# Ledger of designs, part 95: designed miniproteins, single chains, continued (3)

Each design is a single chain, and the fold is of that chain. pLDDT is the mean over its residues in the fold that is shown.

## One batch from the design tools (miniprotein)

Design m11300
Fold by ESMFold2-Fast:
Formats: C-alpha cells, structure tokens, sequence
Structure m11300 (fold): chain A 87 residues (1-87)
C-alpha cells in the first residue's frame, strides 16, 4: 500500500510537469481524485504544511506552491524505502 505522502508527492510531480506552481485547492482536488477520496482534505493540508515546513514545497507571495529539488529527492528516498519493506 502506497503511503499518503508518496501519493501526494507523485501528484505534485505530475502537476508541476504541466505548470510551474499550483494552488492548495488544486493539489487537494488532484490527490482526492487519484485516491477516490480515501485521503481527507484535512490530512492533505497537514501533509502539505509539513512539506512547506521541511522545504520540500515552497510557497510564493500569491500562496501558490512549488515542488523544490528537496521535494523530488524526498520522493525518490521514500520510494526506495518502500522497496526495502520486503522483509
């Protein structure tokens, strides 16, 4: 089962391939569509707040969010950790 954080980061990568920055609402809508609503709006907002605080996402003066190189590295590290969960 993919972690909510991996799903969020994969959605962010897909959105940033199409545009330089995205709104919070656009991210929430895309994640809920990808998961069939299994991740709540509140949980998505909480994860986004953590990514901004860690520097994986950057917020501009207009409140739009951008995925940073640190965010891309975090996704790759999390995917490698998921592969290692085969005990």
Amino acid sequence: MKSDLIILLEVLVELHEKRESVSLEEIIEAVQKATGGKISRQDIQYLIGGLVASGALEEDADGRLRLTPKGLKLLEELKEEEKKRQA
Scores: mean pLDDT 79

Design m11301
Fold by ESMFold2-Fast:
Parts: structure tokens; C-alpha cells; sequence
Structure m11301 (fold): chain A 73 residues (1-73)
């Protein structure tokens, strides 16, 4: 699935410490999951966006992403 492909790319960038690219790919994964009606996939991807923001020290971004993930369920 295309959403899973973007999710894996996001994980790769996250491991490399490229947080901007990690967020970009996790957001692409969330968008495709939303278009496919996959609520669990949207929540999973947005939870990862929150985790990336936490690593960056962006507490506000992390909180917003967590709230968006909860609403996607």
C-alpha cells in the first residue's frame, strides 16, 4: 500500500535524524490513509509526527499532532 511506503520512508528519515523529512513522509502517509478510509493508519502516522516533534523539542507541535491522532480514531 502507498501509505505504508511513505510511513516506512518517514521511519528511515527519523532514524537518520532528518526530522523535517520524517514529518513530511508521515504526513503523506496520514493523508493517503485518510483518502483510503483507514482511520487507524491516520492515527498511527500522526502519533509518529508527535514523536518527531518531541525529539525536536517542539512541545506545542507534539501536542497538536497527538490531539489530531486521537480525533482520527
Amino acid sequence: MEAEKYYKEGEKYFEEGNYEKAIEYFQKSAKLSYEEGNKEGVAKSLEKVSEVYEKMGNEKGAKVAREDAEKAK
Scores: mean pLDDT 84

Design m11302
Fold by ESMFold2-Fast:
Parts: structure tokens; C-alpha cells; sequence
Structure m11302 (fold): chain A 73 residues (1-73)
């Protein structure tokens, strides 16, 4: 299902961030909380985005990062 695909993609994204030390545990928890507020379609969009490129530009404001990705089309 779309929900399962989004969850799997998100889990892979979080694992990548943890392995490379790109986000703190606190920021990862914030990202998980923001992700849970989204629709399955929005979750898949976040999971498939290049969040690292945005983190380099925008800093480490997780809620702002999620909002900016969802606004892009």
C-alpha cells in the first residue's frame, strides 16, 4: 500500500541520517513527529526528497524543512 511504501522509504531515510550523523537523535524524533502528521502522499514525498540538500541550505529546523519540501512541486 502507499502507506507501507511511505513508511519503508522513511525508515530508510532515517537510517541514512543516523549512519552519517547528519541529524541528532532529537532532530530525528522531531522529523518522525512531523511525518506522523502528514497524509500518506505527503509522507512519500518527504521520504523521496533529498532532505540533506535542504539541511545544508536551510539549517536544521525540521518543521520548516518539512514545510518547504511539501510546498515544492
Amino acid sequence: SLEEEAKEAFDKLIEYYKKHGLLTDEQINELRKEFEKLTPEQRLRIAESDLISYLEFEGKDISKLVEEILKRR
Scores: mean pLDDT 70

Design m11303
Fold by ESMFold2-Fast:
Structure m11303 (fold): chain A 74 residues (1-74)
Amino acid sequence: MQAEHDRVSQAGLQGYQNSLNNNVTPDQQKAIDKHQKVADELLKQGLLSQQQAQSMTQSGAAIYAGNEEAKKLS
């Protein structure tokens, strides 16, 4: 159980390091991770395809960016 969890965490850490190299902010990464979690859960339930799950993650990042833009204009 723990070893399997550690393997998943390793993959997440590598993804996080790649996002840092692309200058993604921690808040943007949190939004992406949150949508990734929802997409993964829906995929597990058979409600989404892998491509749809990936699209949801990308949409989450875009929505977050739009909200931050709106806050700056306030």
Scores: mean pLDDT 58

Design m11304
Fold by ESMFold2-Fast:
Structure m11304 (fold): chain A 55 residues (1-55)
Amino acid sequence: SHMKIEEERRKIAREISKEYGVPESFALASLEALHEAGLSPEQQREQTRKLIERL
């Protein structure tokens, strides 16, 4: 369901936030934007990590 997907995305955003020391809101916004662009959950995580690596 959409609710479960949103909850999982928030959990992933929190994990990335803790791993890289970036704001959870930044990680979540990246994952949401990539989801809207049609990327898979795996691609969303990979691209978010690449964005953080370029900071």
Scores: mean pLDDT 80

Design m11305
Fold by ESMFold2-Fast:
Structure m11305 (fold): chain A 78 residues (1-78)
Amino acid sequence: EKEELKEEMRRTVKEIRELALQLADQGRYREAARILAEASRLEKQFEEALRNGDIEKAKELLEQMKALLEEARALLAA
């Protein structure tokens, strides 16, 4: 459902942003900037997919955003 996908994307992006701020607080600005840039790109593509009614593409982009979240978590754990 479109509404559920939008809510999940919003929550995922929010968590990525919080993790990127923690990376920046540790002086890891390059990694924080890279994560934020990729998140912005995926979010823009997700909005385009929903605008076009391409739910399958929107789900794929959400999975890519979740993978980026996992990457951000792994960077902070190292």
Scores: mean pLDDT 87

Design m11306
Fold by ESMFold2-Fast:
Structure m11306 (fold): chain A 61 residues (1-61)
Amino acid sequence: LEELERQGKELERKARELEAQGKLLEAALQYYQASQLYKFVDPERAEELERRAAALVEEAV
């Protein structure tokens, strides 16, 4: 579980960097992957990240 949280945080950091660079689809993918890691350790955070990923995809289209 500790390892899943660590990996999730790394994916979130990458997603934020990509989002700042305007790479919205790539950022969305990283947020979505992070949400899958959080799903069993922090379901509330997983839900927030999934919603953010969806919003970025919508913005990019």
Scores: mean pLDDT 81

Design m11307
Fold by ESMFold2-Fast:
Structure m11307 (fold): chain A 101 residues (1-101)
Amino acid sequence: DERRRELEEARALSEEEREALVARWVASVEALSDAEFEEMLAKAKEQGNKAAEAAVEALRKGKENNDPLGGLIEAYRKLRELTPDPLEREAAEIVIEILER
């Protein structure tokens, strides 16, 4: 999984490299439209994925409150708390560690 490999590599990043990565993730959230959030939410509901549904709502609220970083942190906390998949929980824990440093 390329995304998991990227997250594992992110643990070894310098502070400058980490800040650049977090800035890119924040910019990606800020670029999401209301229609894209609705599509993500609809997909999560179709899959019965309550963890993804809660995470998408957290991201949307963060963007609406002009706090996309806080929205990202809350989204991954929801994924960690609600996901039945131990690999997804581990990935969420790594992302939270990167975001909260």
Scores: mean pLDDT 80

Design m11308
Fold by ESMFold2-Fast:
Structure m11308 (fold): chain A 91 residues (1-91)
Amino acid sequence: LEALQREAAEALASLSPAARAELLAALAAAAEAHREEVEAVAAAPPGLTPEALAVGLAVLDEAIRLTKDPAARAALERLRAALEAEYAAAQ
C-alpha cells in the first residue's frame, strides 16, 4: 500500500498542473460512479483483498476512460499496473 501511495504521489508530481487537475477530476468522477463499492471496501478491514483490487481496477479503468490528456492517462495506466503488481506481491 505504501509503495502504491508513493507511486501515486510521484505520478502526480510528474504532471503539469492542468494534467494533474484532469487526473484528479477523473478519479473523483470514477470514485463517485463506483461510490457504493468504494464505501464498502473502505469500511472493510485494511488489506488488499480481491474485492478491493476489483473496485480499485474498476475506478482506475473508468478514470482512464474519462481522461483526455495523454500524460494524465499514462499516469493512471501506471497506477493501474502498480495496483495489480502490489496485489500479486501480496499473494
Scores: mean pLDDT 77

Design m11309
Fold by ESMFold2-Fast:
Structure m11309 (fold): chain A 82 residues (1-82)
Amino acid sequence: GAMSEEELERLVEELREIVREVKEKTDDPRAILAAGVNEGLGLIARGVGRVTGDFEFAGRLLERQLEGARRVLENPEDLSAG
């Protein structure tokens, strides 16, 4: 199926949950900041979808932020290595 506004909202909720888990599992400020940036960009992607009606494009941007946040959750130490 095509990306819908309801599916876009579900992706935002999933992103917020991943970011919450990052904040619970790590005290590394770089990992927390990276997850926060992914969340912010995800919220911008949702806004773009709502303004333009292009939920397919917005969904692709949001899915990239979800992947980024998941990588931070899996390897929070990678960002502290320099």
Scores: mean pLDDT 81

Design m11310
Fold by ESMFold2-Fast:
Structure m11310 (fold): chain A 96 residues (1-96)
Amino acid sequence: SQEEKKRALAALHAALVGVDPELMPLPTVEITDEKIEELGRRIGEIVGDEAVGERVKEVIRSGDVEAAVALGRELAERYPEKVGDIVREIVLFENS
């Protein structure tokens, strides 16, 4: 559902910046498959790993909040210097 996809995106964002997912506001924009594909592609390009981009697409599409938190924490640990660039892409998506 749209609410589940929005909660997963908010959870991914919260985990990347080290905030409680329950405190992250839900995006007001519609989360379409086209937007999910584009966000995953951009994040994969930022970290230089297409498989990471595919994982981003899957956690948002599935609406799996626990998987989104785990992925966000993994990305912050593996790519600490890229967190700002990843968060920028999420914020741009949330305002699209």
Scores: mean pLDDT 85

Design m11311
Fold by ESMFold2-Fast:
Structure m11311 (fold): chain A 93 residues (1-93)
Amino acid sequence: MEEEAKKIIEEGDKIADEASTVMRQLEALGTREALDLSVELALQIMNLYVTKKAAERAIENGDEETVEEYIREMKKQIEKLKDLIAKGRELVA
């Protein structure tokens, strides 16, 4: 379970980096639609970061049940970010 948790945390970090890149490209594009999407990306990146920190703390405390709950939440947040990244890439293409 810790191995799975670390894998999802690493995937989350990778997706957050991709989202940050797309967010900067959307800001540079400067259309209303692009700026609105960049705000959504920023909010979802922050939500993922907060959940990640909670998961890391639960791992340190040996709270396996709480780790499973936060990893499940991170998986949902990662999928949401993937959808937003795809939309952002379509706008900047």
Scores: mean pLDDT 87

Design m11312
Fold by ESMFold2-Fast:
Structure m11312 (fold): chain A 88 residues (1-88)
Amino acid sequence: SPEETRRKMREIIIAVSGVTLIDMHRFIDPSAFTPEQTARLEELRRRLDEIEKQAWTLVKQGKPIPDSLVKEAERLAREAERIYRESL
């Protein structure tokens, strides 16, 4: 349904936004993160960008967004949040 597609896309956008805020903090204070944390955050951001692109492609084609894609986006965002909390 359009409502379900909107809800799922919103969840993906929220996940991407959260990681974007962490990336902004990383650019302002790169010394807050270890090289390993920085590399992992860059990988998480890259994967989330790919998920968002896949979701938009599905939306444009009128296809449903799989629950697995939403869950993966949320998992990656939670991992980024964990790294951020460890940096505090």
Scores: mean pLDDT 86

Design m11313
Fold by ESMFold2-Fast:
Structure m11313 (fold): chain A 87 residues (1-87)
Amino acid sequence: PAPSQSEVAEQAYQLLGELVQLLLNNEPESKVREVAEQLLETARQATPAVVAALASLLRKEAEHLSPRGQKVVDELVAELERIRAEK
């Protein structure tokens, strides 16, 4: 059975928090990529409203990140906006 939209949203926000924490701690690119891929997969199952909220939260969190972290967020936001446009 498919997860409920509430479960999808909860998982997406949890993955967002995990991703931000990895970027703040300058964790290896392999870990960052793994969590980012999970976040994008979850976003594909989410409503357009949840995807828009994820993009907005990532942009807000980017202000606390290094230039490298901001670039990762910019790339993820672009992918999230693409996913939202496909819905």
Scores: mean pLDDT 82

Design m11314
Fold by ESMFold2-Fast:
Structure m11314 (fold): chain A 91 residues (1-91)
Amino acid sequence: DLPRILELVRQLKEAIENDDFEAVEKIVDELRPYVVQHADRLPALREALEDANVYILLKKAGKPKEEIDYYKQNTLKALDEAIRELERLLA
């Protein structure tokens, strides 16, 4: 369900922007099976989820804010690319 995946990606972007780490972990877990199912079709989504997993690991490890913010910005950029990918497929 591409519309559901798009909604989850938008929710993930919002959760990351708001530093809602509990929501970030939950949404990443919900997106994971879709990335596995659609790996060849949704490469931007796969990359965004890989970046989000790095961001989660760095936050859990208590890395410096500057390092976390760098990967946060990379993840947000990757999520914007995933949104564009999903919107093209829904057009």
Scores: mean pLDDT 87

Design m11315
Fold by ESMFold2-Fast:
Structure m11315 (fold): chain A 83 residues (1-83)
Amino acid sequence: LESHERAVRLLLERTTRAQELVEEGRKAYEEGDYKKAIELYEEAAEILDEGARELRDHPGLQRSLEELREEVKKLLEEVKKKL
């Protein structure tokens, strides 16, 4: 009964932290600090990858983190093109 509530909490915690890092990374990118932007996006991606692994038994919730991870991957590729 509590398993789903724990999974939803994990999704929200991981999503919130990743979004904060993505916002910080975008600000670094706009300032021309591409190395800092890469570090922040990689940290966000790692948090999302760990969360997706932890949500393996909840495929619907796992998919939400995987989709956000794919968006972060696109941001990383965008920054790498500037190096």
Scores: mean pLDDT 83

Design m11316
Fold by ESMFold2-Fast:
Structure m11316 (fold): chain A 90 residues (1-90)
Amino acid sequence: SGTLDQIQQLLQDTQRQIQQLIQQGLPSSQISQLRADSTLRLIQLSLNDPALRQRLDQSLQKVDEAIKVAESYGLPVTDRNRLVGLFNVL
């Protein structure tokens, strides 16, 4: 579907931008923000497609499990870190 193509393009563009930021020596906070912004766009695109919504729900479950583990070790989990975690399992 057009939505799936848009998601694939967004993921590819985000990975390319991350590689460029790393190559330029920019701080990890900019990379984390880019991942967070891309995750929000992915969520917005997925909400209009029932099959993609189901995949999003499955990915959210994996992120919630990872967050619970991180919090059990006393690691701070910000909203940005939650979105970055979701990006890594989409």
Scores: mean pLDDT 72

Design m11317
Fold by ESMFold2-Fast:
Structure m11317 (fold): chain A 71 residues (1-71)
Amino acid sequence: SREEILRIVETGLEQARAGNLVAAKAGLAEAIRLAEESGDEETKRIAEEAFRSRDIQEVIRLLEEAKERVE
C-alpha cells in the first residue's frame, strides 16, 4: 500500500541521513514490490534506482523524491 511504501521510505531516509547506507536500503526491495503491485511505475523506478545506488547523497535525494510522490 501507499502507507507501507511511505513508512519504508521514511525509515530509509532516517538511516541514510545517519550515514547508514545498508540500513537505508533494507526496506527497498519490499517498496519496489509494493509499487509494482499498485502499478506505480514512477515510484518503482525511483526505489529501484535508490536500491542500486552506492552513493548515500543520491539515495537521500531519490528517497526524498519517492516520499513526495507517495505523500
Scores: mean pLDDT 85

Design m11318
Fold by ESMFold2-Fast:
Structure m11318 (fold): chain A 75 residues (1-75)
Amino acid sequence: APVTGIFIGKASRPDAAEEARRAALATPGVLDARAIQYKDTVGVTVTAESEEALQAAADAIRAVPGISDLTYTLT
């Protein structure tokens, strides 16, 4: 069954949420990604086919310039 993860981080760029969403969607096994940015906080919700794909999406989001302190929140 698909798994969903919520990632919360700090954003130093106004386009960090959109770049994070694109990075997650470019990850094999990711089914959907949504990102919201409020001031210097970015939240990314990722739905993936597996926990392995979700972890790969987390690594891709961490690689986005301007995103730091990314924390995974379980749900």
Scores: mean pLDDT 82

Design m11319
Fold by ESMFold2-Fast:
Structure m11319 (fold): chain A 67 residues (1-67)
Amino acid sequence: GRLEELLDELLESPDVRTRVIAHEIRKNLDDPELAKKIVENGLAALKAAGASERDLRLLEEILELLK
């Protein structure tokens, strides 16, 4: 599905921090509240660190798919 496609794209990131966040999201998909919190916290941290626009956009799309 779209969520899996977005996670696969994040795992292809050259930024190890983005890949770690993607892995943590994938591990916690069975806990949607925790998964959403991981995405929100990861997005905030990556924005503060000046991560690529690509990685930020992918995380924002993932956040929209989570309740």
Scores: mean pLDDT 87

Design m11320
Fold by ESMFold2-Fast:
Structure m11320 (fold): chain A 78 residues (1-78)
Amino acid sequence: ASVTFTMPDGSVVTVEGKDVVEALEKAIEEAEKKYDLPEIDRGLLLLILGLAKVVPEMTSEEVSALVNKIMENLKKEL
């Protein structure tokens, strides 16, 4: 599974994992290392991670879409 999303700073993160949860966990870790994420952005990503763990039927495309929607809305508030 793979997860791809654009951060509020315009950076694109793409990572792969054994499943969508692992791919998203790795994506968050890589974003934190390379892009110095604000606490709010990190919190939103962790919320999506929690949802993916509770809804095992979520696809990598669905998770990527949710993360991108949150990031897009956050950019409009900035």
Scores: mean pLDDT 72

Design m11321
Fold by ESMFold2-Fast:
Structure m11321 (fold): chain A 83 residues (1-83)
Amino acid sequence: LSQEEEKELEQRIEKAIKYFDKDGNGFLSSGELNRLLSIILNPSENKTEEDKNLVREFDIDGDGQLNLPELITFVKLLKKYVE
């Protein structure tokens, strides 16, 4: 990923974290983290519209899938929101 694409992905991750951070403490619980990772890493035919929208937030090139560089960057950025 370019530095600019990584910055855009970081901003999208912050929005997704705020969506899952139900207690507003700025961190993901293990349950919230597992749910988010399940949505991103396990494409299933029965995903909800919210799950599909989250995948689209991280899909910078618009192909409906996260490539390996996007997944690596996502995990690295997500780590700062995990206790």
Scores: mean pLDDT 63

Design m11322
Fold by ESMFold2-Fast:
Structure m11322 (fold): chain A 59 residues (1-59)
Amino acid sequence: SMDRIERLVERVREIVREDPENRDKWREEARKLLDESLSIGSEEYSYAVQRLGEIFEEA
C-alpha cells in the first residue's frame, strides 16, 4: 500500500515539475491522492500528507 502511495506521490511531483505555475492542477491531483490514501488507511493518509507537503514546499 505504501508503494502505491509513493507512486501516486511521484505522479504529483511530475506534474509540479512539468508545470510549476499550475497550482490548481497540483491541488486537484493532491486531493485525489489524499482521498485515495484515506480509503486505504490512516498511515497511508499521514504519509501522503507529509510527502505532498515536502513537494509543495520545494516548488
Scores: mean pLDDT 79

Design m11323
Fold by ESMFold2-Fast:
Structure m11323 (fold): chain A 120 residues (1-120)
Amino acid sequence: AEPSLKELLEEFKALVEEAFKLAIETLKEIGKEEELKKVEELREEFKKVMEEALKSTDPKEILELVDKAYDLYQKVADIVEEALEENFELRAKLFKELAKIHEKMIEIYNKIYEKAREAL
């Protein structure tokens, strides 16, 4: 059976949470405390945005919230890339794992958009 909008939102949330965990673990390993705090704050905001999206029955509101969630994810990616600018080996390892998550995330994001547009 084709996944529901709610199931797609839960999959999107899970994928982004995996990306946050990898970012947090990497920043802890290299002792970047200021960047770690920023990523943890962005993760908390992401959880609130996704909780609102999962509770919403308005397709337009869901799309706006998913876009906000994606923007928060991109801010985390930017912080981590900058923090690892001088650590080539760790950056390459993290980039490889994040690229896999990002590819799946974009696939689910596109399915969310298609499903929400059908409900409009």
Scores: mean pLDDT 86

Design m11324
Fold by ESMFold2-Fast:
Structure m11324 (fold): chain A 96 residues (1-96)
Amino acid sequence: AEEEIRRVGEEALAEITRLTSEAAEALKGDPEAVEAARNIRDAAEDGYRQSPILAMETTIALAKLAAEKHPEGREYFERIREVAEKAREEIEELRR
């Protein structure tokens, strides 16, 4: 369970990092949207140092807010949110 939780968290963090980089590149005409993507990445990395679940929960909250604030980036932020939600659910199942 612990080994599986770590693997799920690491895979999700890698995907979140990839998607936030993709979002920053795609949205580079909107500095605020780029900043939102970078903030999500930084928060996910910081949260992961404490726990994989905290990283996913923080990523979900920030991605949801970014999608509401930046309509042109909504598709990217929703994808980030979906990745974090799936990982959170898998981790919760492994925890019982």
Scores: mean pLDDT 84

Design m11325
Fold by ESMFold2-Fast:
Structure m11325 (fold): chain A 74 residues (1-74)
Amino acid sequence: SKEEELRKRREEAMRAELARLREQAGAISDPTVRAEVLALVAEAERALAEGDLERAGQLIKRAMGLLSRAERAA
């Protein structure tokens, strides 16, 4: 259905963003912030695997915010 296709696209987009966040986390110089971003990515991957797209989306946004702030501080 159209709803199933939209959900699949959303899951694929989230999976791609998580892969990107994981790669970019390696460039964070602050080990505490790096660990926090990686922990959020891992939790978001778990939420996505369980089909909780709302939880996954919120965790991705938090990880993105921390990464953006860390990159601007560098």
Scores: mean pLDDT 84

Design m11326
Fold by ESMFold2-Fast:
Structure m11326 (fold): chain A 65 residues (1-65)
Amino acid sequence: MSETLLIMQDAINIAPEIKDDLGLYTGGIGLDSSVDEMKKLLDLVKEDPKKGGEEARKKTLEYQK
């Protein structure tokens, strides 16, 4: 399991209310992300879960391009 997946699981555990946004990112896209990018997302989720969910969604859309 990638370190990126473990960081995402921590984010979901901290902010279950945005788990669907985080789940979309985790479901393939987050696996290819750098550990540093995932740690930044986790920090954002800890500070503001709503902003964390929006950032996860944005990154998911960027990957699809």
Scores: mean pLDDT 68

Design m11327
Fold by ESMFold2-Fast:
Structure m11327 (fold): chain A 89 residues (1-89)
Amino acid sequence: SMREEMEEIIRKLEEIARILSKVNPGLAKNVERNIELIKEAIEQERYEMALRLARSTAEFIVKNSKDPEAVEKAKELLKEIERAEKLLE
């Protein structure tokens, strides 16, 4: 279901935020704030908004992180978000 896809995306974003917290606490806090906004969108069943916020967050990590692991995980997550977006069509 879309809810299960979104819950998986959240788990992966939380893992990336955990990695970032060790190397860039400021970036990690920004990601964590965005995760809370995504969770609110999911609770309201606003899945298109949740996916847009998740995409923007992953793109923000790719652009602003210098950590190779966090960047690679964010790129993999973008592919999963693209797959979930196709389920809404």
Scores: mean pLDDT 88

Design m11328
Fold by ESMFold2-Fast:
Structure m11328 (fold): chain A 68 residues (1-68)
Amino acid sequence: ADDVKKAIEAYLAKKPGVAEAKVVAKKELGVDYLVAEVKASGALDVDAVTAELQKLFPDYHIGVKQVA
């Protein structure tokens, strides 16, 4: 849902070192999920951030990737 995308973006924007966060709807292997694309000033612990988001939004399939 659009509200979930905005909530994820707001959550990520509060993290130190995050310059920009964008959530896109994606379909992979026939499954719909949300991908958070994060621009950060340093290396992002993608696994830790993914685990945090999955705990906050357990009804959604969420992936995280750091982008340039």
Scores: mean pLDDT 76

Design m11329
Fold by ESMFold2-Fast:
Structure m11329 (fold): chain A 80 residues (1-80)
Amino acid sequence: MEKVSKEEAEKAKERIDEAERLIKEGRLDEAVELLRETAKEVNPVIAEELLAAAEAVEEGNEVSALMLLTAAKVELDLLS
């Protein structure tokens, strides 16, 4: 598996936590933008999870989006 620095993993998790808050607040367009930008800065495996979460938000499937974001944070812990 690709390794990420602890600092980069923590930064990515902070952005994911912000996206989760935006989703829960109904600020879906901002959440999608944040997830797509964060995906550019992480490894391809985590990027796929973040892009899948963004697509779930766009489809109105907020529960699936939140589950995918939780999976991405777990993956970041394993790779850092």
Scores: mean pLDDT 81

Design m11330
Fold by ESMFold2-Fast:
Structure m11330 (fold): chain A 69 residues (1-69)
Amino acid sequence: SADEERRREHAAIVARLEAGEPLSEAELARYRAYLESHAPADVAARTFELDLQGRPEEADREGVRLVLA
C-alpha cells in the first residue's frame, strides 16, 4: 500500500541521516511534513532537529522520538 511505501521511505531517510548521508531539500521537506502529520508540532520539530544533527538516540532519551504503530 501507499502507507507501507511511505513508512519504508521514511525509515530509509532516518537511516541515511543517522549515517550522515546527504538528503535533498525535497526529501527533507517530505520527512518534516510526515513528522508534523503524525505528532504534536513541538515533538515533530524536536525530532526533526535531532535527526538532522545525527542524534536519534538523544531524541529517544528525551522522550520526543516519534513512535509509529
Scores: mean pLDDT 70

Design m11331
Fold by ESMFold2-Fast:
Structure m11331 (fold): chain A 66 residues (1-66)
Amino acid sequence: SAEGRAAAGADLLAQARRALAEAAKDSPEVVRSVGEFYAGLARARGDEATAAAIRALAEEVAQRML
């Protein structure tokens, strides 16, 4: 269902946010790698909107490390 797909996307984005916060203790390169991994999981499910949101979040986290 669309509601189930939205809930799954929100859960994946929340998981990505937590993982990116941990990656931010290391380097921007690790942040980008983690972001690409989670965005890839969203894309594999055909969820381009969640993939784009995860990529945007990873870029935001990397920028905050500057």
Scores: mean pLDDT 84

Design m11332
Fold by ESMFold2-Fast:
Structure m11332 (fold): chain A 61 residues (1-61)
Amino acid sequence: LELTGEAVDALRALAERFDELFPADADPGEALRRVLSGFDVDRDGTLSPAEVAALRAWVAA
């Protein structure tokens, strides 16, 4: 998986809101894997700029 700076910033924003978005007993690694898989629509193991933008929008909502 190749991450751009934009993807890293999106993941940082997700981490800052982790407690709000996931239950207290959630496994952080599994939760992160599911989120990344959900936004990697073409299943190529990378996040396109559009997918990164969608992730950031979801975290901000």
Scores: mean pLDDT 65

Design m11333
Fold by ESMFold2-Fast:
Structure m11333 (fold): chain A 80 residues (1-80)
Amino acid sequence: SKEELIEKVKELVKDPEQRERIDRLATRHILENPELSGEEAVARAIAELLKQEGFDPKLIEENREELVKAYREALKELGY
């Protein structure tokens, strides 16, 4: 569900190893396509990780903006 997706993003952000993984994936996307914004690169990184966790790609795509918002809110809670 959408709620499970949002909760998973917050869980990933709380894990230092997963935060580093998101950052590495986002950096890879920017290096492969320099025209990408940082937000778009992060959105792609989050989508890749959620797909690896077995979430439906269509559900991820439909909720993309809310997933990025959850990521930003979780980072702010951690002081980033």
Scores: mean pLDDT 83

Design m11334
Fold by ESMFold2-Fast:
Structure m11334 (fold): chain A 93 residues (1-93)
Amino acid sequence: SSMEEELKRLEEEALRLAEEALELLRKHQDTPATDEVIRTAGEAMRLALEVIELDPSNERMKEAAEEVARALEEQSPALGAVARAELERVLKR
C-alpha cells in the first residue's frame, strides 16, 4: 500500500541519518561536538522517534535510536539524557 511504502521510505531515511550521525560522532570522539554534529544527531533522533511513533513494532528503529542516544551521551551526557528521555516517552505510548 502507499502508506506502507511511505513508512518504508521514512525508515530508510531515518536509518541513513542515524548512520551519518554515528559516523560524525565517532569522528569527533576526542573533540567537542560541533553544531553540525549535534544538529545531524538531533535530526536522526527526531526522524527515528517519528518512525517508532508510527510503527511501535519496529525493533530495528528502536535499536538505531538507542545507538544514537548512546553515542550522544558519550559526547555529551546532557544531550544523551535528553535523547533517552524522548525515546522513553515515545515508547510509553
Scores: mean pLDDT 80

